Designed miniproteins, single chains, continued (5). Designs and how they scored, part 35

Each design is a single chain, and the fold is of that chain. pLDDT is the mean over its residues in the fold that is shown.

## One batch from the design tools (miniprotein)

Design m17190
Fold by ESMFold2-Fast:
Structure m17190 (fold): chain A 80 residues (1-80)
Amino acid sequence: SKEELIEKYEKAFSHLTPEQLRALLERTERDIAVLKEGIAEYQKKDAAGDKRAGFYLLLHQTLLDIEEAVREALRRLLEK
């Protein structure tokens, strides 16, 4: 589940300093923004009839789900 993935990343990052966690969070937020732009672009291509766009849309959505789990794990660690 998404919660199990978040908990795994919390455990993986639990030994990082607050400074390292903030730097990783900033990078994760930038990566999420890029993935959202990619999703929007592939949604336009899918609507235009690009048969390959559906595959790339699924890949970008999967990567976004992973990056959002990383972001949530980092936020939880920084709130402690």
Scores: mean pLDDT 88

Design m17191
Fold by ESMFold2-Fast:
Structure m17191 (fold): chain A 73 residues (1-73)
Amino acid sequence: SMEEMKKEAEELLKKVAEMQKQIAQGDAYVQQHRDQLSDEEIQQINRNKQAAQDKAKELEEKAKKLQKEAEEA
């Protein structure tokens, strides 16, 4: 149903917001602990951040598609 699609899109956007919050917390952690982190650890954190950003973007695109399909139904 249209309402189910809208609800699913809303839940996906909520997950994206939580992921963005976690990414920001990770950035703050790196800034605070820079002197304690090796270059290898920072590279791994950056790779994990990129993967999380890519996943958040995927979920946001899915949410937008669901919203569009709900409005077209």
Scores: mean pLDDT 83

Design m17192
Fold by ESMFold2-Fast:
Structure m17192 (fold): chain A 102 residues (1-102)
Amino acid sequence: MKEEGEKYAKKGEEHVEKAIEALRAGDLETAREHARKAEEYAEKAEKLGLKKEAAEVLGSVALVYLGLGEHERAIELAEKAAKLDPRMQPLLEGIRRQAEEA
């Protein structure tokens, strides 16, 4: 169970990396696809009790959506991350601030 959750968290991280690469390349659809897959893997890790790891992946996905200009979705994911791990609260506040400036 724990090892399986760790594999899901790692897959989530790999999809975040691919989403960031796609975003930097201007491939917004590929970035959204990888962000969505990262979110799915984070949810699987969360269900297996890896709340901290799931929160870190969700926080990274929130930053990808912020980069995509999808501010509402970025805030929702950052709120979910902060709920899973309160240490993510500064990330949520940062995302809210950047969204308000747009």
Scores: mean pLDDT 87

Design m17193
Fold by ESMFold2-Fast:
Structure m17193 (fold): chain A 74 residues (1-74)
Amino acid sequence: PTDEQRMARAMIEALEVARERGVEAGLKVLRELLTAAGFPEAVIELAEAQFRRIARDPATTEETLARLRELVAA
């Protein structure tokens, strides 16, 4: 898998957790997955900031999930 696909899978799982358990639970999952995948701290911090912006709006979350699922299917 590419780094983009690894990032997309982590974002999908974290956003699904955020929908069920809240943004902070999703952020914890995001950090755990990105750390396990070997992403550098600067990339993890950027991903966390973007995640907070996405997760605050349900419509943006669903649009993002749809696009990320297309990316991992390719």
Scores: mean pLDDT 87

Design m17194
Fold by ESMFold2-Fast:
Structure m17194 (fold): chain A 92 residues (1-92)
Amino acid sequence: SLEDIEKNPERALLAVSFLLSTALTLAYLGDREGAIRDVEHAVELAEKYFPELAEEIRKLGEEFIQAIENGDLEKARETAMKFLELLEKALE
């Protein structure tokens, strides 16, 4: 339920990780529109569960989208990893 997700940032992290992985896969397949939508969903979800990190989350989301639009898949991958690391560190 939404209440269970709101009480469990670890589940939110798993959902964000899945969305970022799907975004990378779609970008590699040339589906830039699908990739961007998944990044936008990951950013929205991450901001809800990690509100203190909202500015950093938005910046990483923007960098990820820009990398996808520029066809820089290596930078997109690196940005996704930084995004995930930021959230994982917040759970320490």
Scores: mean pLDDT 84

Design m17195
Fold by ESMFold2-Fast:
Structure m17195 (fold): chain A 62 residues (1-62)
Amino acid sequence: SREEAERLYEEEKKLQEEIARKLGLPPHLAPTDNEETLKIAREIGEKIREIGDEIQKELEEK
């Protein structure tokens, strides 16, 4: 449902900020010239993509 997707989106934002903070990144994913930071950002991006796919699935259910 749309409301469920909105809640997942809010949780995604919170997790994104918390994980980035724990990894020493800005509250949101930002581009960088450091290879290690790019690797960490890629890992977080993969998790965000998974949550995004779940949100899309909830939006497809009415």
Scores: mean pLDDT 64

Design m17196
Fold by ESMFold2-Fast:
Structure m17196 (fold): chain A 88 residues (1-88)
Amino acid sequence: SEEQKKRLEEIEKRIAEIKARVDKLYPQVPDLAQIARDYLDLAEEKVKEARKAIEEGKPESEVTFLIDQAEELVKMAENIVDEAEKLA
């Protein structure tokens, strides 16, 4: 759906923004930066799976589940970055 495509675009933009913040953290807090990056990489895979599910005409519930998983992973990465920035 158009709503699902918009959610995916918003997730991709958030991933790019958080990745830029992660890159700045590697010199000061490399372990937390790597954990945040790992969550963002998983989120990108979920976005890719959701886009493929849309292309293949999968049920809306399956697509929504993948989008929700991507959003949760981005939120986890953002929380780690927020805490890491306090330590840097």
Scores: mean pLDDT 89

Design m17197
Fold by ESMFold2-Fast:
Structure m17197 (fold): chain A 89 residues (1-89)
Amino acid sequence: MRREAEELLERLEEILKKPEIDEEEVLEILERLGELVERLLEAGELDEAQEILDRVEELLKGKELSEEVRRQLLEIGIRVALAHIQRVT
């Protein structure tokens, strides 16, 4: 999981450095990262899932993104937030 997440995050960073961002590539990487986060949450690795989410949010900070990209990021964030609520309550 950790190696796969790092490789996907590195690819996302490279895509975001281009003057014209390929939204389809960003969406594909976010979908894969979302699947990894979901698997980590199912395994009880909440801290690792949160770290991935935080790094994605940092990479996307200040970028002009479509509603589809924002929705995908929100869906990942909701999954992590729900896991935190289940742990605390």
Scores: mean pLDDT 78

Design m17198
Fold by ESMFold2-Fast:
Structure m17198 (fold): chain A 73 residues (1-73)
Amino acid sequence: HMTPEQLQDEVDAALARMEVALAKKYKDKLTPEEIERIIERVREVLSRATNPDVKAQLEEDIAELEKLLEEKK
């Protein structure tokens, strides 16, 4: 059975991935600073993730956001 702490980590990962998807969709409405804050939040979640599939997805999400950030510089 999953502990409350493990459940919270899974929720945090799901929310991070949703935030990335929304950031990519609405990139024209976001400042570079807002994208950087999202990247930092996703990296925090990645550091706590234990599921290898979740880690791989978050790493891809970070790479996509870094590409969007580069396009705005």
Scores: mean pLDDT 80

Design m17199
Fold by ESMFold2-Fast:
Order: C-alpha cells, then structure tokens, then sequence
Structure m17199 (fold): chain A 87 residues (1-87)
C-alpha cells in the first residue's frame, strides 16, 4: 500500500501540474519542478523532495506557490481516499 499510495500521489501531482500549466496558472518552469518533486515522492527520496521544494520556493511566485500547495493537497486527498477504499 505505501508504494501504491506514493505512486498515486506522484501521478496526481504530475497531472495537476500539467493542467495548471495548460491553464496558465503556473509557469512551465514551476510545473517541471513540481514534476521533479512528484518523482522524488514516487521514489521515496526525502533528500530529492527537499531539494525540489527549495527550488520551487526560489522560482515560483506567491500565486504559483498557492497553486502548488493546492495541487499537493489534492494529491494527499487522493492518496487518503485510496487508502480509505482499501480498508
């Protein structure tokens, strides 16, 4: 379940970042960093997650960071819902 939940969260983050970029809510640069963060989540690599998060803080605007926080919240909700359905 842990690996499946991390994979689901990563996929939801990547999908959300692509949609947000397509809608013009975040830049392509910010979207790529969200994808890097998602890949680190999928791999369980805490150091890579921290590195991607620090890059996001430097590159993303305040508005983009709010959108990224929303995407993270949706990914966490999706993982929690999947866990609840499995129980």
Amino acid sequence: MEKELAELAAERLIEGAEEARKEGKISEETAKLVEEFAEAVRAGDAEAMEEAAEKLKKVASEEELKEVQRLVGEAQRAAAEALARAL
Scores: mean pLDDT 81

Design m17200
Fold by ESMFold2-Fast:
Formats: sequence, structure tokens, C-alpha cells
Structure m17200 (fold): chain A 101 residues (1-101)
Amino acid sequence: SVAEKAKEILEEAGIKDFDEKEVEEKSKLALDFFSNVEIDEKLLEEQFNGLLNLLKKEKDEKEIKEIAITIASIIAALEELNHPLADKLKEKLKEVLKEVK
């Protein structure tokens, strides 16, 4: 399921003690959204880079978890839809998480 994929992405990212209900709700919303729109890959990648930058700058643990759940939900939804952008965005997240700040 899309929620299981999102949880796996969060766990691989080192995010623990996240709200499983929030992950389920947000991943389902992301899947529903991307299933019903024509994906502009360039715009989505630009917006995703914006979320990664927010994740890098955020200091509040609760906000970090909320941003991470949003990012994981987007990747999981794209993976569920077999969209080629999913792998690229997953690699971008992995690169950001190697930066300790």
C-alpha cells in the first residue's frame, strides 16, 4: 500500500516515532491527487526541492516530522503509480539526509 511505502521511506530516512495515522492520511491524499492530475515533472521537481530546503532549515522536531511525512508521501504516491520521477526524488531525499545540519 502507499502508506506502507511512505513508512518505509521515513524509516530508511531515520525518522522514528512518527504519527502512523498522519502518514496514512497524507500518503492517501498524495496518491489521490497525483492519480487525478497531469503531472508537470519540472514544476513538481521544483516544488519538491523547496520541501527539501525547508527540511534542511527546520529546527522544530514536530515540523521536521511533518515535512518528512509530506516528502515521503509524495515519493510513495509516485512509486505506487510507477512514475519515473519517484526514483529521482528518492535519491534527492537520500542526498539531503547525508547532510548533518
Scores: mean pLDDT 81

Design m17201
Fold by ESMFold2-Fast:
Structure m17201 (fold): chain A 76 residues (1-76)
Amino acid sequence: LSPLEKQLLVGLSALPDEEAPTPREIAEGSGLPLATVNRHVRRLEALGLVSRDPRTGRLIATEKGKELARELLAKA
């Protein structure tokens, strides 16, 4: 994972599902271009670390993603 992908995964894993952000909300909050956020999100989805609600577009860390995020926080 890139440093930004690690940061996104840790951030998503810390949020309750009710506060799950969309890629647009991440872009607005971070100042990153939406295309950049979408590229990294697609990679996290491909790795099975994040899932997207097809109705809302909201991003939730999977169980695997939450486990990896806990490991990243413990080693940081």
Scores: mean pLDDT 82

Design m17202
Fold by ESMFold2-Fast:
Structure m17202 (fold): chain A 81 residues (1-81)
Amino acid sequence: MGPPAPSVEELIANLTPEDVEKLKRYVELFKEDREKAYEEMINDLKTKVENNTINKGDALIARVVLSGDLETLEEVLKKIE
């Protein structure tokens, strides 16, 4: 049984500036092409898992996106400002 989905506050607390830019890019991609955005995220995560370079921020971003909760991504961006 997996842990509950992360809160917006928890997600923000674990984000780096690189993660923020990545989230902005993914939100824009989801608005234009949802399937392409998922494909790019899955490919990035696969590469990081294969190289054992996945960090806590990557894991939180993946959990939010895989849940299909685009509204959470937009809320995170608004709160970061």
Scores: mean pLDDT 65

Design m17203
Fold by ESMFold2-Fast:
Structure m17203 (fold): chain A 60 residues (1-60)
Amino acid sequence: MLGQQISDAASALIAAVQAGDEVAKAQAAKDLRSAMLAAGVSEDDAQRSVDHLVTLAKQQ
């Protein structure tokens, strides 16, 4: 269930930023990128998605 893993990792990244957990944030970002690549998302799209979510989470 790669799509579920992507959603879970994305949610974890946002939650970690909201909680101020720098370690969890870094781990979730790595997990999200890996899950997207495994799901067949291109490297470019995966990198863009991670970057966008990090930027979005920082807006909190």
Scores: mean pLDDT 76

Design m17204
Fold by ESMFold2-Fast:
Structure m17204 (fold): chain A 97 residues (1-97)
Amino acid sequence: MLSQRELARMIGMILRVIGMELDLEAQLAAVDALTLTDPADRARAARLRALLARLRELHRRMVEAFRAEDVEAVEKAFEEAERVYREAVALYRELTG
């Protein structure tokens, strides 16, 4: 049986992933405004798009796990979402810095 504390914690993780998605969408919009002539930079931009797609998939899995009251599945998907987001931020810095 889920406690109110466990419920609040899962909701907090889902809201954080929504924030990550919005941030990556903004980062991709900024990258799409750049003229990328280097094949390596085009590959980084393609990877960044793939990471956003992965983050959206993880968000969907977290919502389904939340509905199933599967705390461990929500936590596992959240940990993966944090890793995906860190890689995406690093790629964005390489493209813009």
Scores: mean pLDDT 88

Design m17205
Fold by ESMFold2-Fast:
Structure m17205 (fold): chain A 70 residues (1-70)
Amino acid sequence: MSRAEAIRAAAQRIAEIGKDAPNLSEEELKQRLTAAREEFRREYGLEVDIDLKMSPDRKSLQLTVSVRVL
């Protein structure tokens, strides 16, 4: 697998989690992100740092993703 393919696969997985986020609790969302992070490290050799910030009224969600190749 090329590095570009690995990064694309990781980005697609994060996008899928983002699409599901409105249907998940905060705890479920954190569990999904943790599982994805572990998979990226194990399968793709990527270290992904994900910062999640939700407004108090839950009407807005900010997701910041930083990717480092191992």
Scores: mean pLDDT 72

Design m17206
Fold by ESMFold2-Fast:
Structure m17206 (fold): chain A 93 residues (1-93)
Amino acid sequence: MSEELEKKYKPKWDFVKENLDEEQLKEIVTELVRIGEKYAEALLAGDKEKAEEEKKKLEELVKKLTEKYKKPESVQILKDMVMEEIEESYKKA
């Protein structure tokens, strides 16, 4: 995990670490980042249709992960962190 992300999101990251084990955290982050990267690529390409499709896939993934792990708050926090990092990267590009 990125030490920079832990420092930036410390209170939310601490909450997630208290509510998810290391394996669950790794699986959730890996899946969210995978869809998030596709969303970021679509935004950078100016492909609004593809960006909306990837955003819908991200919402479906959040629902699936919430049903699998029964930790809706932790999944939502991780999704929000991923989206914030994508938006900040897009603004700097």
Scores: mean pLDDT 77

Design m17207
Fold by ESMFold2-Fast:
Structure m17207 (fold): chain A 71 residues (1-71)
Amino acid sequence: MEEAEKHYKEGLEAEKAGNTRDAAVHFARAAQAYLENGDIDKALEYARRALQLDPTNPLARAVLEEIEKKK
């Protein structure tokens, strides 16, 4: 829980600073942590946000693939 929230806050700060790629990395890490904690809805939300900032982000893509596999 705390790890996912930490990455989410780091993503917000990076986005405010204009560091788009760094923000995508932090949101992707938040998505992975939410997925590991069983919060599929937040994992999906933050993985999508990471891909909006960087469509090539490999971690965000991997999170989406794991969610699709569980459907």
Scores: mean pLDDT 82

Design m17208
Fold by ESMFold2-Fast:
Structure m17208 (fold): chain A 86 residues (1-86)
Amino acid sequence: SEEEVLERLRNADADTLAAVAEVIEEVLGLDRETAEKLAGAIVGYATAGLSLREAVRKAAEELGLELSEEQIERLSRALAERLLAE
């Protein structure tokens, strides 16, 4: 569920942050440094109580990244799949 994903992001350790950055690299084709910055910003907005899609959108805006609606949806889905996988 989205709440389980948001809970994992709110309690993100270094391994969770690394997993989020890897998904960002794979889905958006960003370099590791940019992906790590976006991962941190997504966690920050999720911790502030935003939904997963809004956290992704605001994080991208903060970093000056112009993501399409399709990119935001794809990344949100990929993050949920990765964080709920064992």
Scores: mean pLDDT 86

Design m17209
Fold by ESMFold2-Fast:
Structure m17209 (fold): chain A 100 residues (1-100)
Amino acid sequence: MTFAEAAARVRDAVDSLLATMEKAGADPEVIAQTRKELDGLTDALAAAKSVEEARELAHRIVRTLFEGVDRAGVTSPEVQIKAVAAAMIAVGEVVDLELS
């Protein structure tokens, strides 16, 4: 697995979360800001030069993701499930890179 492949999987999970937040009635400005922050972090993950850097970026992605959900103020169970899934994917992809 490459850092670029890991970043692509994280991006897909984030896109699914943001789409679910939009359906739950989240503010479009909050979604746009969260997308911008997460796009920057996933781009950095794709360009990572070490597993250590990728791990730090995965932790930042998880933190930024939950801050975005909190800022949106939506308590939909679907949003919470998608947020946990995206966080698990971010951490899991980095663990997979470490074991490769």
Scores: mean pLDDT 83

Design m17210
Fold by ESMFold2-Fast:
Structure m17210 (fold): chain A 89 residues (1-89)
Amino acid sequence: LPTLAELREQLAAEPNPSARGHGAIVIGLLEGRSEEELIAAGVAAGMAEAQARAYLALLRGDESPEARAAVKAAYPEVTDEEIAAAVAK
């Protein structure tokens, strides 16, 4: 598996802003970054703050109706099954 440093290098080369934002949040979470730092990383990559917060809640396994509603509002193309699958891991 690649190291966190290698993942960061791959992330810097990612041309898709949404994929870059998602990757930045995942890498930061693995590094033990604060919630504010993770949201800032997502926003810096081109995500709206609401999208970064919704994605972070999903990654932390927040199964609350509020977190699911926030993900749906930020990513209306995401299905309920995809949200449930992500939260379950």
Scores: mean pLDDT 66

Design m17211
Fold by ESMFold2-Fast:
Structure m17211 (fold): chain A 99 residues (1-99)
Amino acid sequence: MEEELKKQAEALRKFDELARKAVEHKGTDPEKAREYLLEMLKAAGEFYKHAKNISEKSKEAFKRAIRALVREMGYEDKADEIAEAVLNGDFEKAEEILK
C-alpha cells in the first residue's frame, strides 16, 4: 500500500510535468509537444497501473485530466477514446489514435 502510493505520487508528478511541457510547446514546437504528449500518456498509464486501488474521485479526476489535455492538444473528438485506451493499458492504440 505505502510503496504503491509513493509510486502513484511520482507517476502523477511526472504526468503533470509532461502535460505542462506539451501545452507549453504546442504553439512553438508542435513536434516536441507531441513527444511530451506521448510521454505523458505513458506516465498516465503507469500511474493507473500502480493506482488500481484508487478512489472513484481520483479515477474520475485522472480521466478528466487526460481528456482535457488531449482536447487542448487538438484531438477533441478522440479524447474519450484515448483516455479509455490509456486506462486499459493499451498504449499502442492510444498512439495510433494520435496518428
Scores: mean pLDDT 74

Design m17212
Fold by ESMFold2-Fast:
Formats: structure tokens, C-alpha cells, sequence
Structure m17212 (fold): chain A 95 residues (1-95)
């Protein structure tokens, strides 16, 4: 069903975005940027967990996309190259 597919796509999006952020954290040598990325990864995880508990399947996908867009905007201020990689993941999941 479209709702089951939306739930799977939301989870895929969060997992792929988290993977890229965590990979970048491991490579980041600037302590301030590393801490900012860690804080954003925590924000993404905690907010997504709240969405999983409070939203319907249809709302979950829409709100997860909005959450990821917000995270990408903040990442672009820290690491524009990472932000572009995250945006490509979002575009692929939206197909």
C-alpha cells in the first residue's frame, strides 16, 4: 500500500542521511564543526523518534522530508559538500 511504502521511504531517508552525517563526523578534524554535526545528528534522531510516535504514516513521510530539509539547511552552513550529498539522497527517495 502507499502508506506502507511511505513509512519505508521515511525510514530509508533517515537511515541514509544519518549514515552520511556519521561518516563525515568520523572524518571531521575541526572540533567545532564536528560538535555541530553531532548535535544535528542527535536532533534528527530525537525528532524522527517523536514523529514515529505521533504521526500517521502519510504525515510521517511528509514531516520526515521537512525535517531532513531543515537538517540539510543547517548542514550547508557547516559543510556545503555534505549538504549536497544529503540533498541527492532526498531527491532519490522522493522518486
Amino acid sequence: SSSVEAERRAQELVDRVMGLILDEIEKETDEQKRQQLLNLSLYLQLTYLDLLQTKSPEELFKETVRLVEEVIKQVSKINPELAEKLRKVLEEVLK
Scores: mean pLDDT 87

Design m17213
Fold by ESMFold2-Fast:
Structure m17213 (fold): chain A 74 residues (1-74)
Amino acid sequence: SKLDQMRALMGELYARFRAFLEANLDPETAAAEEGRFAKELHDVMEAHRDSSVEQVEAELRRVFARRRAEVEAK
């Protein structure tokens, strides 16, 4: 289902972002960045409820790439 596909992708993105944060930031900053990422993924899901799976996946991957780049720039 669409929900199962999106849940799997979100789980993958969360795991990858968490591993990246743990490798590069202190625990307090990592927790704050994870929280911001989680909120933005939620906002994308809400904004794209009626969008295709492909469109939602593309938006979620864009959020991941941007958040990672923002952390690397700090």
Scores: mean pLDDT 82

Design m17214
Fold by ESMFold2-Fast:
Structure m17214 (fold): chain A 72 residues (1-72)
Amino acid sequence: SLDKEFEERFKKLNEELVKEIRELEREIEEKGLKPEEVRKRAAEETARALRRIGDLIDEELKRRQKLRKELE
């Protein structure tokens, strides 16, 4: 079903985002970034994550709209 496929895709995206955040945390610790650079990179990664989530939602909405037209 669409709901199951969306849940699986969302779960995969969440796992990828968590991995990327953990990698950023390791870089911060290893490179000794200044607080301002840490905040900037955290904001950039957050913005990127929100865009990816938005894209996933938009794709799902378009898929559902297409199915509605086919069943019309």
Scores: mean pLDDT 77

Design m17215
Fold by ESMFold2-Fast:
Structure m17215 (fold): chain A 88 residues (1-88)
Amino acid sequence: GAMEEERERARKRAEEALREAKEAAEELKKLKEAGASPTSITGAALRAIGSAWEVGLLGKKLPEEEREKLIEEADKALKEAGLNVNSG
């Protein structure tokens, strides 16, 4: 029914947000390794953080286990890109 369709849309959007978070995190990692401008690095970091936040928000419409898995994947990508906000 309509609830299943809404859940499917939320799943697709959460998966897209996770993909964007992973792509932005990988781009951030490459930009840092290449010594790119602070503007480019900040832009990629903000995209990764925003997409990861969207995963958590969209995941609220999904089963808890599925939501936790998506959040864990996003957090892992951000950590691998050095986006642990307490490293300074």
Scores: mean pLDDT 81

Design m17216
Fold by ESMFold2-Fast:
Structure m17216 (fold): chain A 64 residues (1-64)
Amino acid sequence: AAAGLEAARARGLAHQPVIADANELMDHAAELGVDDASLGEAIRFYVENGDLEAALERLDEIAA
């Protein structure tokens, strides 16, 4: 029912900046050969924290 301030923030991130950042995450995941589940976790981390670099590092750790 009520998603509160968290959903409002997620909506803000679902504008133009998120599209470019999502493409970067998808490209990096493809280069590393990461699973869809791991990519989904990294995207969720990015949406919750707004830190693209931290999400990319998380993908690197999963691939290692």
Scores: mean pLDDT 68

Design m17217
Fold by ESMFold2-Fast:
Structure m17217 (fold): chain A 96 residues (1-96)
Amino acid sequence: EEAEEKLREAIELLEEAAREARKLDPYVATAADQAIENAKKALEDISDVFSVEQARGYAEAGARMARKDPSMEGVAEKLEEAAELLEEAAKLIKEE
């Protein structure tokens, strides 16, 4: 389903961001890992909008932290893209 596909795509981006962030900033890596955990919970229960919103919040927080470091521009971009996909997934779950 469309919402599940967006969640899976977001998880892939979050996993890439977390992998890169672990080399650079443990706080950004932790935010990405928390986003992954919440997004995976939403995949287990697609009606769990709260977990999608939590994942989006962590992705956005991680992106803001990454934006403060020029070496993490790619990490920030992936976290921002994942947050957008999570927002779209949440809308699909809430809408008919």
Scores: mean pLDDT 85

Design m17218
Fold by ESMFold2-Fast:
Structure m17218 (fold): chain A 68 residues (1-68)
Amino acid sequence: MSVEELEKALAHYLSSGDFARAKEVIAELLAQGVPASRIEALLRKMQEAGVIDEETLEELVAFIRSLL
């Protein structure tokens, strides 16, 4: 799966509340060499758009940091 397809899948899972699948996509993005800062920026955009709340954003950022 391409980085663009993974970013789209991440947005889909976040919007549906499937955070387990969202974490799997985040791990795959990191495994493909996508910088943590880019994933964090995407998550912040999703929070600003109202797709996820601030608490979910903080949990997902902590998850990213746990993988580094």
Scores: mean pLDDT 85

Design m17219
Fold by ESMFold2-Fast:
Structure m17219 (fold): chain A 64 residues (1-64)
Amino acid sequence: ALSGAELNAEVQAAAKRLGYTLTGGQLHQVQKLALDAWKATDYSAPLSTIIGQAVVDVATPREV
């Protein structure tokens, strides 16, 4: 499993790559959603895909 710091870095990188700006609260929600979703797949889904989807789900509508 990733440490909280590693997960935080991956979430921030994914948000930047996808063009979203996350608040601290949204970043925390993405971390929880991503870990819960990944666990639901018995960790068989790529973590990067799970994080990307969680960023979209939390940040929609997009902050622009």
Scores: mean pLDDT 73

Design m17220
Fold by ESMFold2-Fast:
Structure m17220 (fold): chain A 82 residues (1-82)
Amino acid sequence: SLIDTFLFLKSQSSSKEYFLAALYHFIQYLMTKDPKHLVKLVGYLWFKAGKPVSQSEVINALKEAGYSKSLIDEIKKIIDSV
């Protein structure tokens, strides 16, 4: 599930900044199917490389992707636990 994927990404992230960036690019990949977002995701998780992404940018990407308020609220709880 999406929640299980986000919990997995949390477990692989050493900091909140890298977790937020990984989430953002995963959401962008789900929307666009552009593999550049997977490359960026790997860069943030494993190489600590790339520009920071804010929590508001992640939340806005989830809204743009069409996810429900209840799912977004669960994801906010995961973000706040990092």
Scores: mean pLDDT 79

Design m17221
Fold by ESMFold2-Fast:
Structure m17221 (fold): chain A 66 residues (1-66)
Amino acid sequence: DAHDLIAERIRELIDEARKLKAQAPSLSPEEVKKRYQELQEKAREIEELARRLVPDNAPEVVLPEV
């Protein structure tokens, strides 16, 4: 199911962002910014996929701040 696939991808991305937030005190500010930028790019890819597969039910991808 395309809806389940999109929801799963969003959940995985949010989990990655939470892990980054937990690791942030051990990383340089530059490394945190770079990794968060990569997560934002993944969020855009998921949003594009959602628009193609579930245009009437495309969720907003909200990442936790780091």
Scores: mean pLDDT 79

Design m17222
Fold by ESMFold2-Fast:
Structure m17222 (fold): chain A 92 residues (1-92)
Amino acid sequence: SREELLEEIDRVAREQQALIDAGLPFTEAVERARRAGAEYARKHGITITPQEAQELVDEIEDRYADDSRLRTLALAVLAGIYEETQRRKAEG
């Protein structure tokens, strides 16, 4: 569901933020977040439409308005989910 998807996005974003605080380079954390999003979508058969992706971007921007780093990580997770959606569409 959308709620479960947002919960996973938050979980991964916070996990990557903690790794940055522990010394992981920001660019590596962003790529890890993107890969985690794609992997989650693949494992659970999740696809999102362009409209759903825009709605999720708006929710993320609102939810993380005061934390630019966490916002970027959350958007990276969503990007991974959307990239997996596009891959599945191209193959099926």
Scores: mean pLDDT 88

Design m17223
Fold by ESMFold2-Fast:
Formats: sequence, C-alpha cells, structure tokens
Structure m17223 (fold): chain A 67 residues (1-67)
Amino acid sequence: SSVSEDESTLVFEVPKSLRYIPLQLGRALESKGFVESLTVEDLPNGVTRVTITLKPGKTIRDALEAI
C-alpha cells in the first residue's frame, strides 16, 4: 500500500570511515534479489548517506529476515 512505501527504503548516514557498513548490507540484500537501487552521497562534515531502495513488494522486515 502507499502508506508502507517509506518502509521499503533504508537510509543510513555514517562517517565516511564507516561507509563500508551500509554498503556491505546493501550488497548482502542485492545478493538476495531485494534491491531496486543503491545510492551513495557524500555530504558535508565527512558524512556519507547511503540509500537502499527495495524492490516492489519487499519491506524492511523481509530484508532483515533474509540476512
């Protein structure tokens, strides 16, 4: 449903030195076929934002139960 669309997107903001953590999660979810897109943005203050968008019909709960 439209109300649960936000539950299909994972957003992580981490120091650049810890960027590997959300990227490793994204790779694990990609290997399970759950990921529609993965975006990496370098923000000011040495922070990296990683956005993982799940495929239609997949929720954050489904992703967490798969890993």
Scores: mean pLDDT 76

Design m17224
Fold by ESMFold2-Fast:
Structure m17224 (fold): chain A 89 residues (1-89)
Amino acid sequence: MVAEARALAEAARAAAEAGDLERANALLQRFGDLLLEAAAAGDEEAVLAMLRELLRASEALAAALPLSEEERAEAAERLAAARAALEAA
């Protein structure tokens, strides 16, 4: 489950970097299905691990995209807040 979620997050990031937003959205939908399955099973460790993989992919995407200074600062702030929330959980 977590390994599959990581592969989906990485594939979604690669698709987004390539401009294939339809594929990226389909992969993120599949990721969401796995996340809901883990949550329904009460597997909090798997949920947190999957969210950490999504955060990692999001951080890599933000670093790869040609963002403006403002967009980069906003992305960094949001990603830092998400990381802190996951570390506190």
Scores: mean pLDDT 80

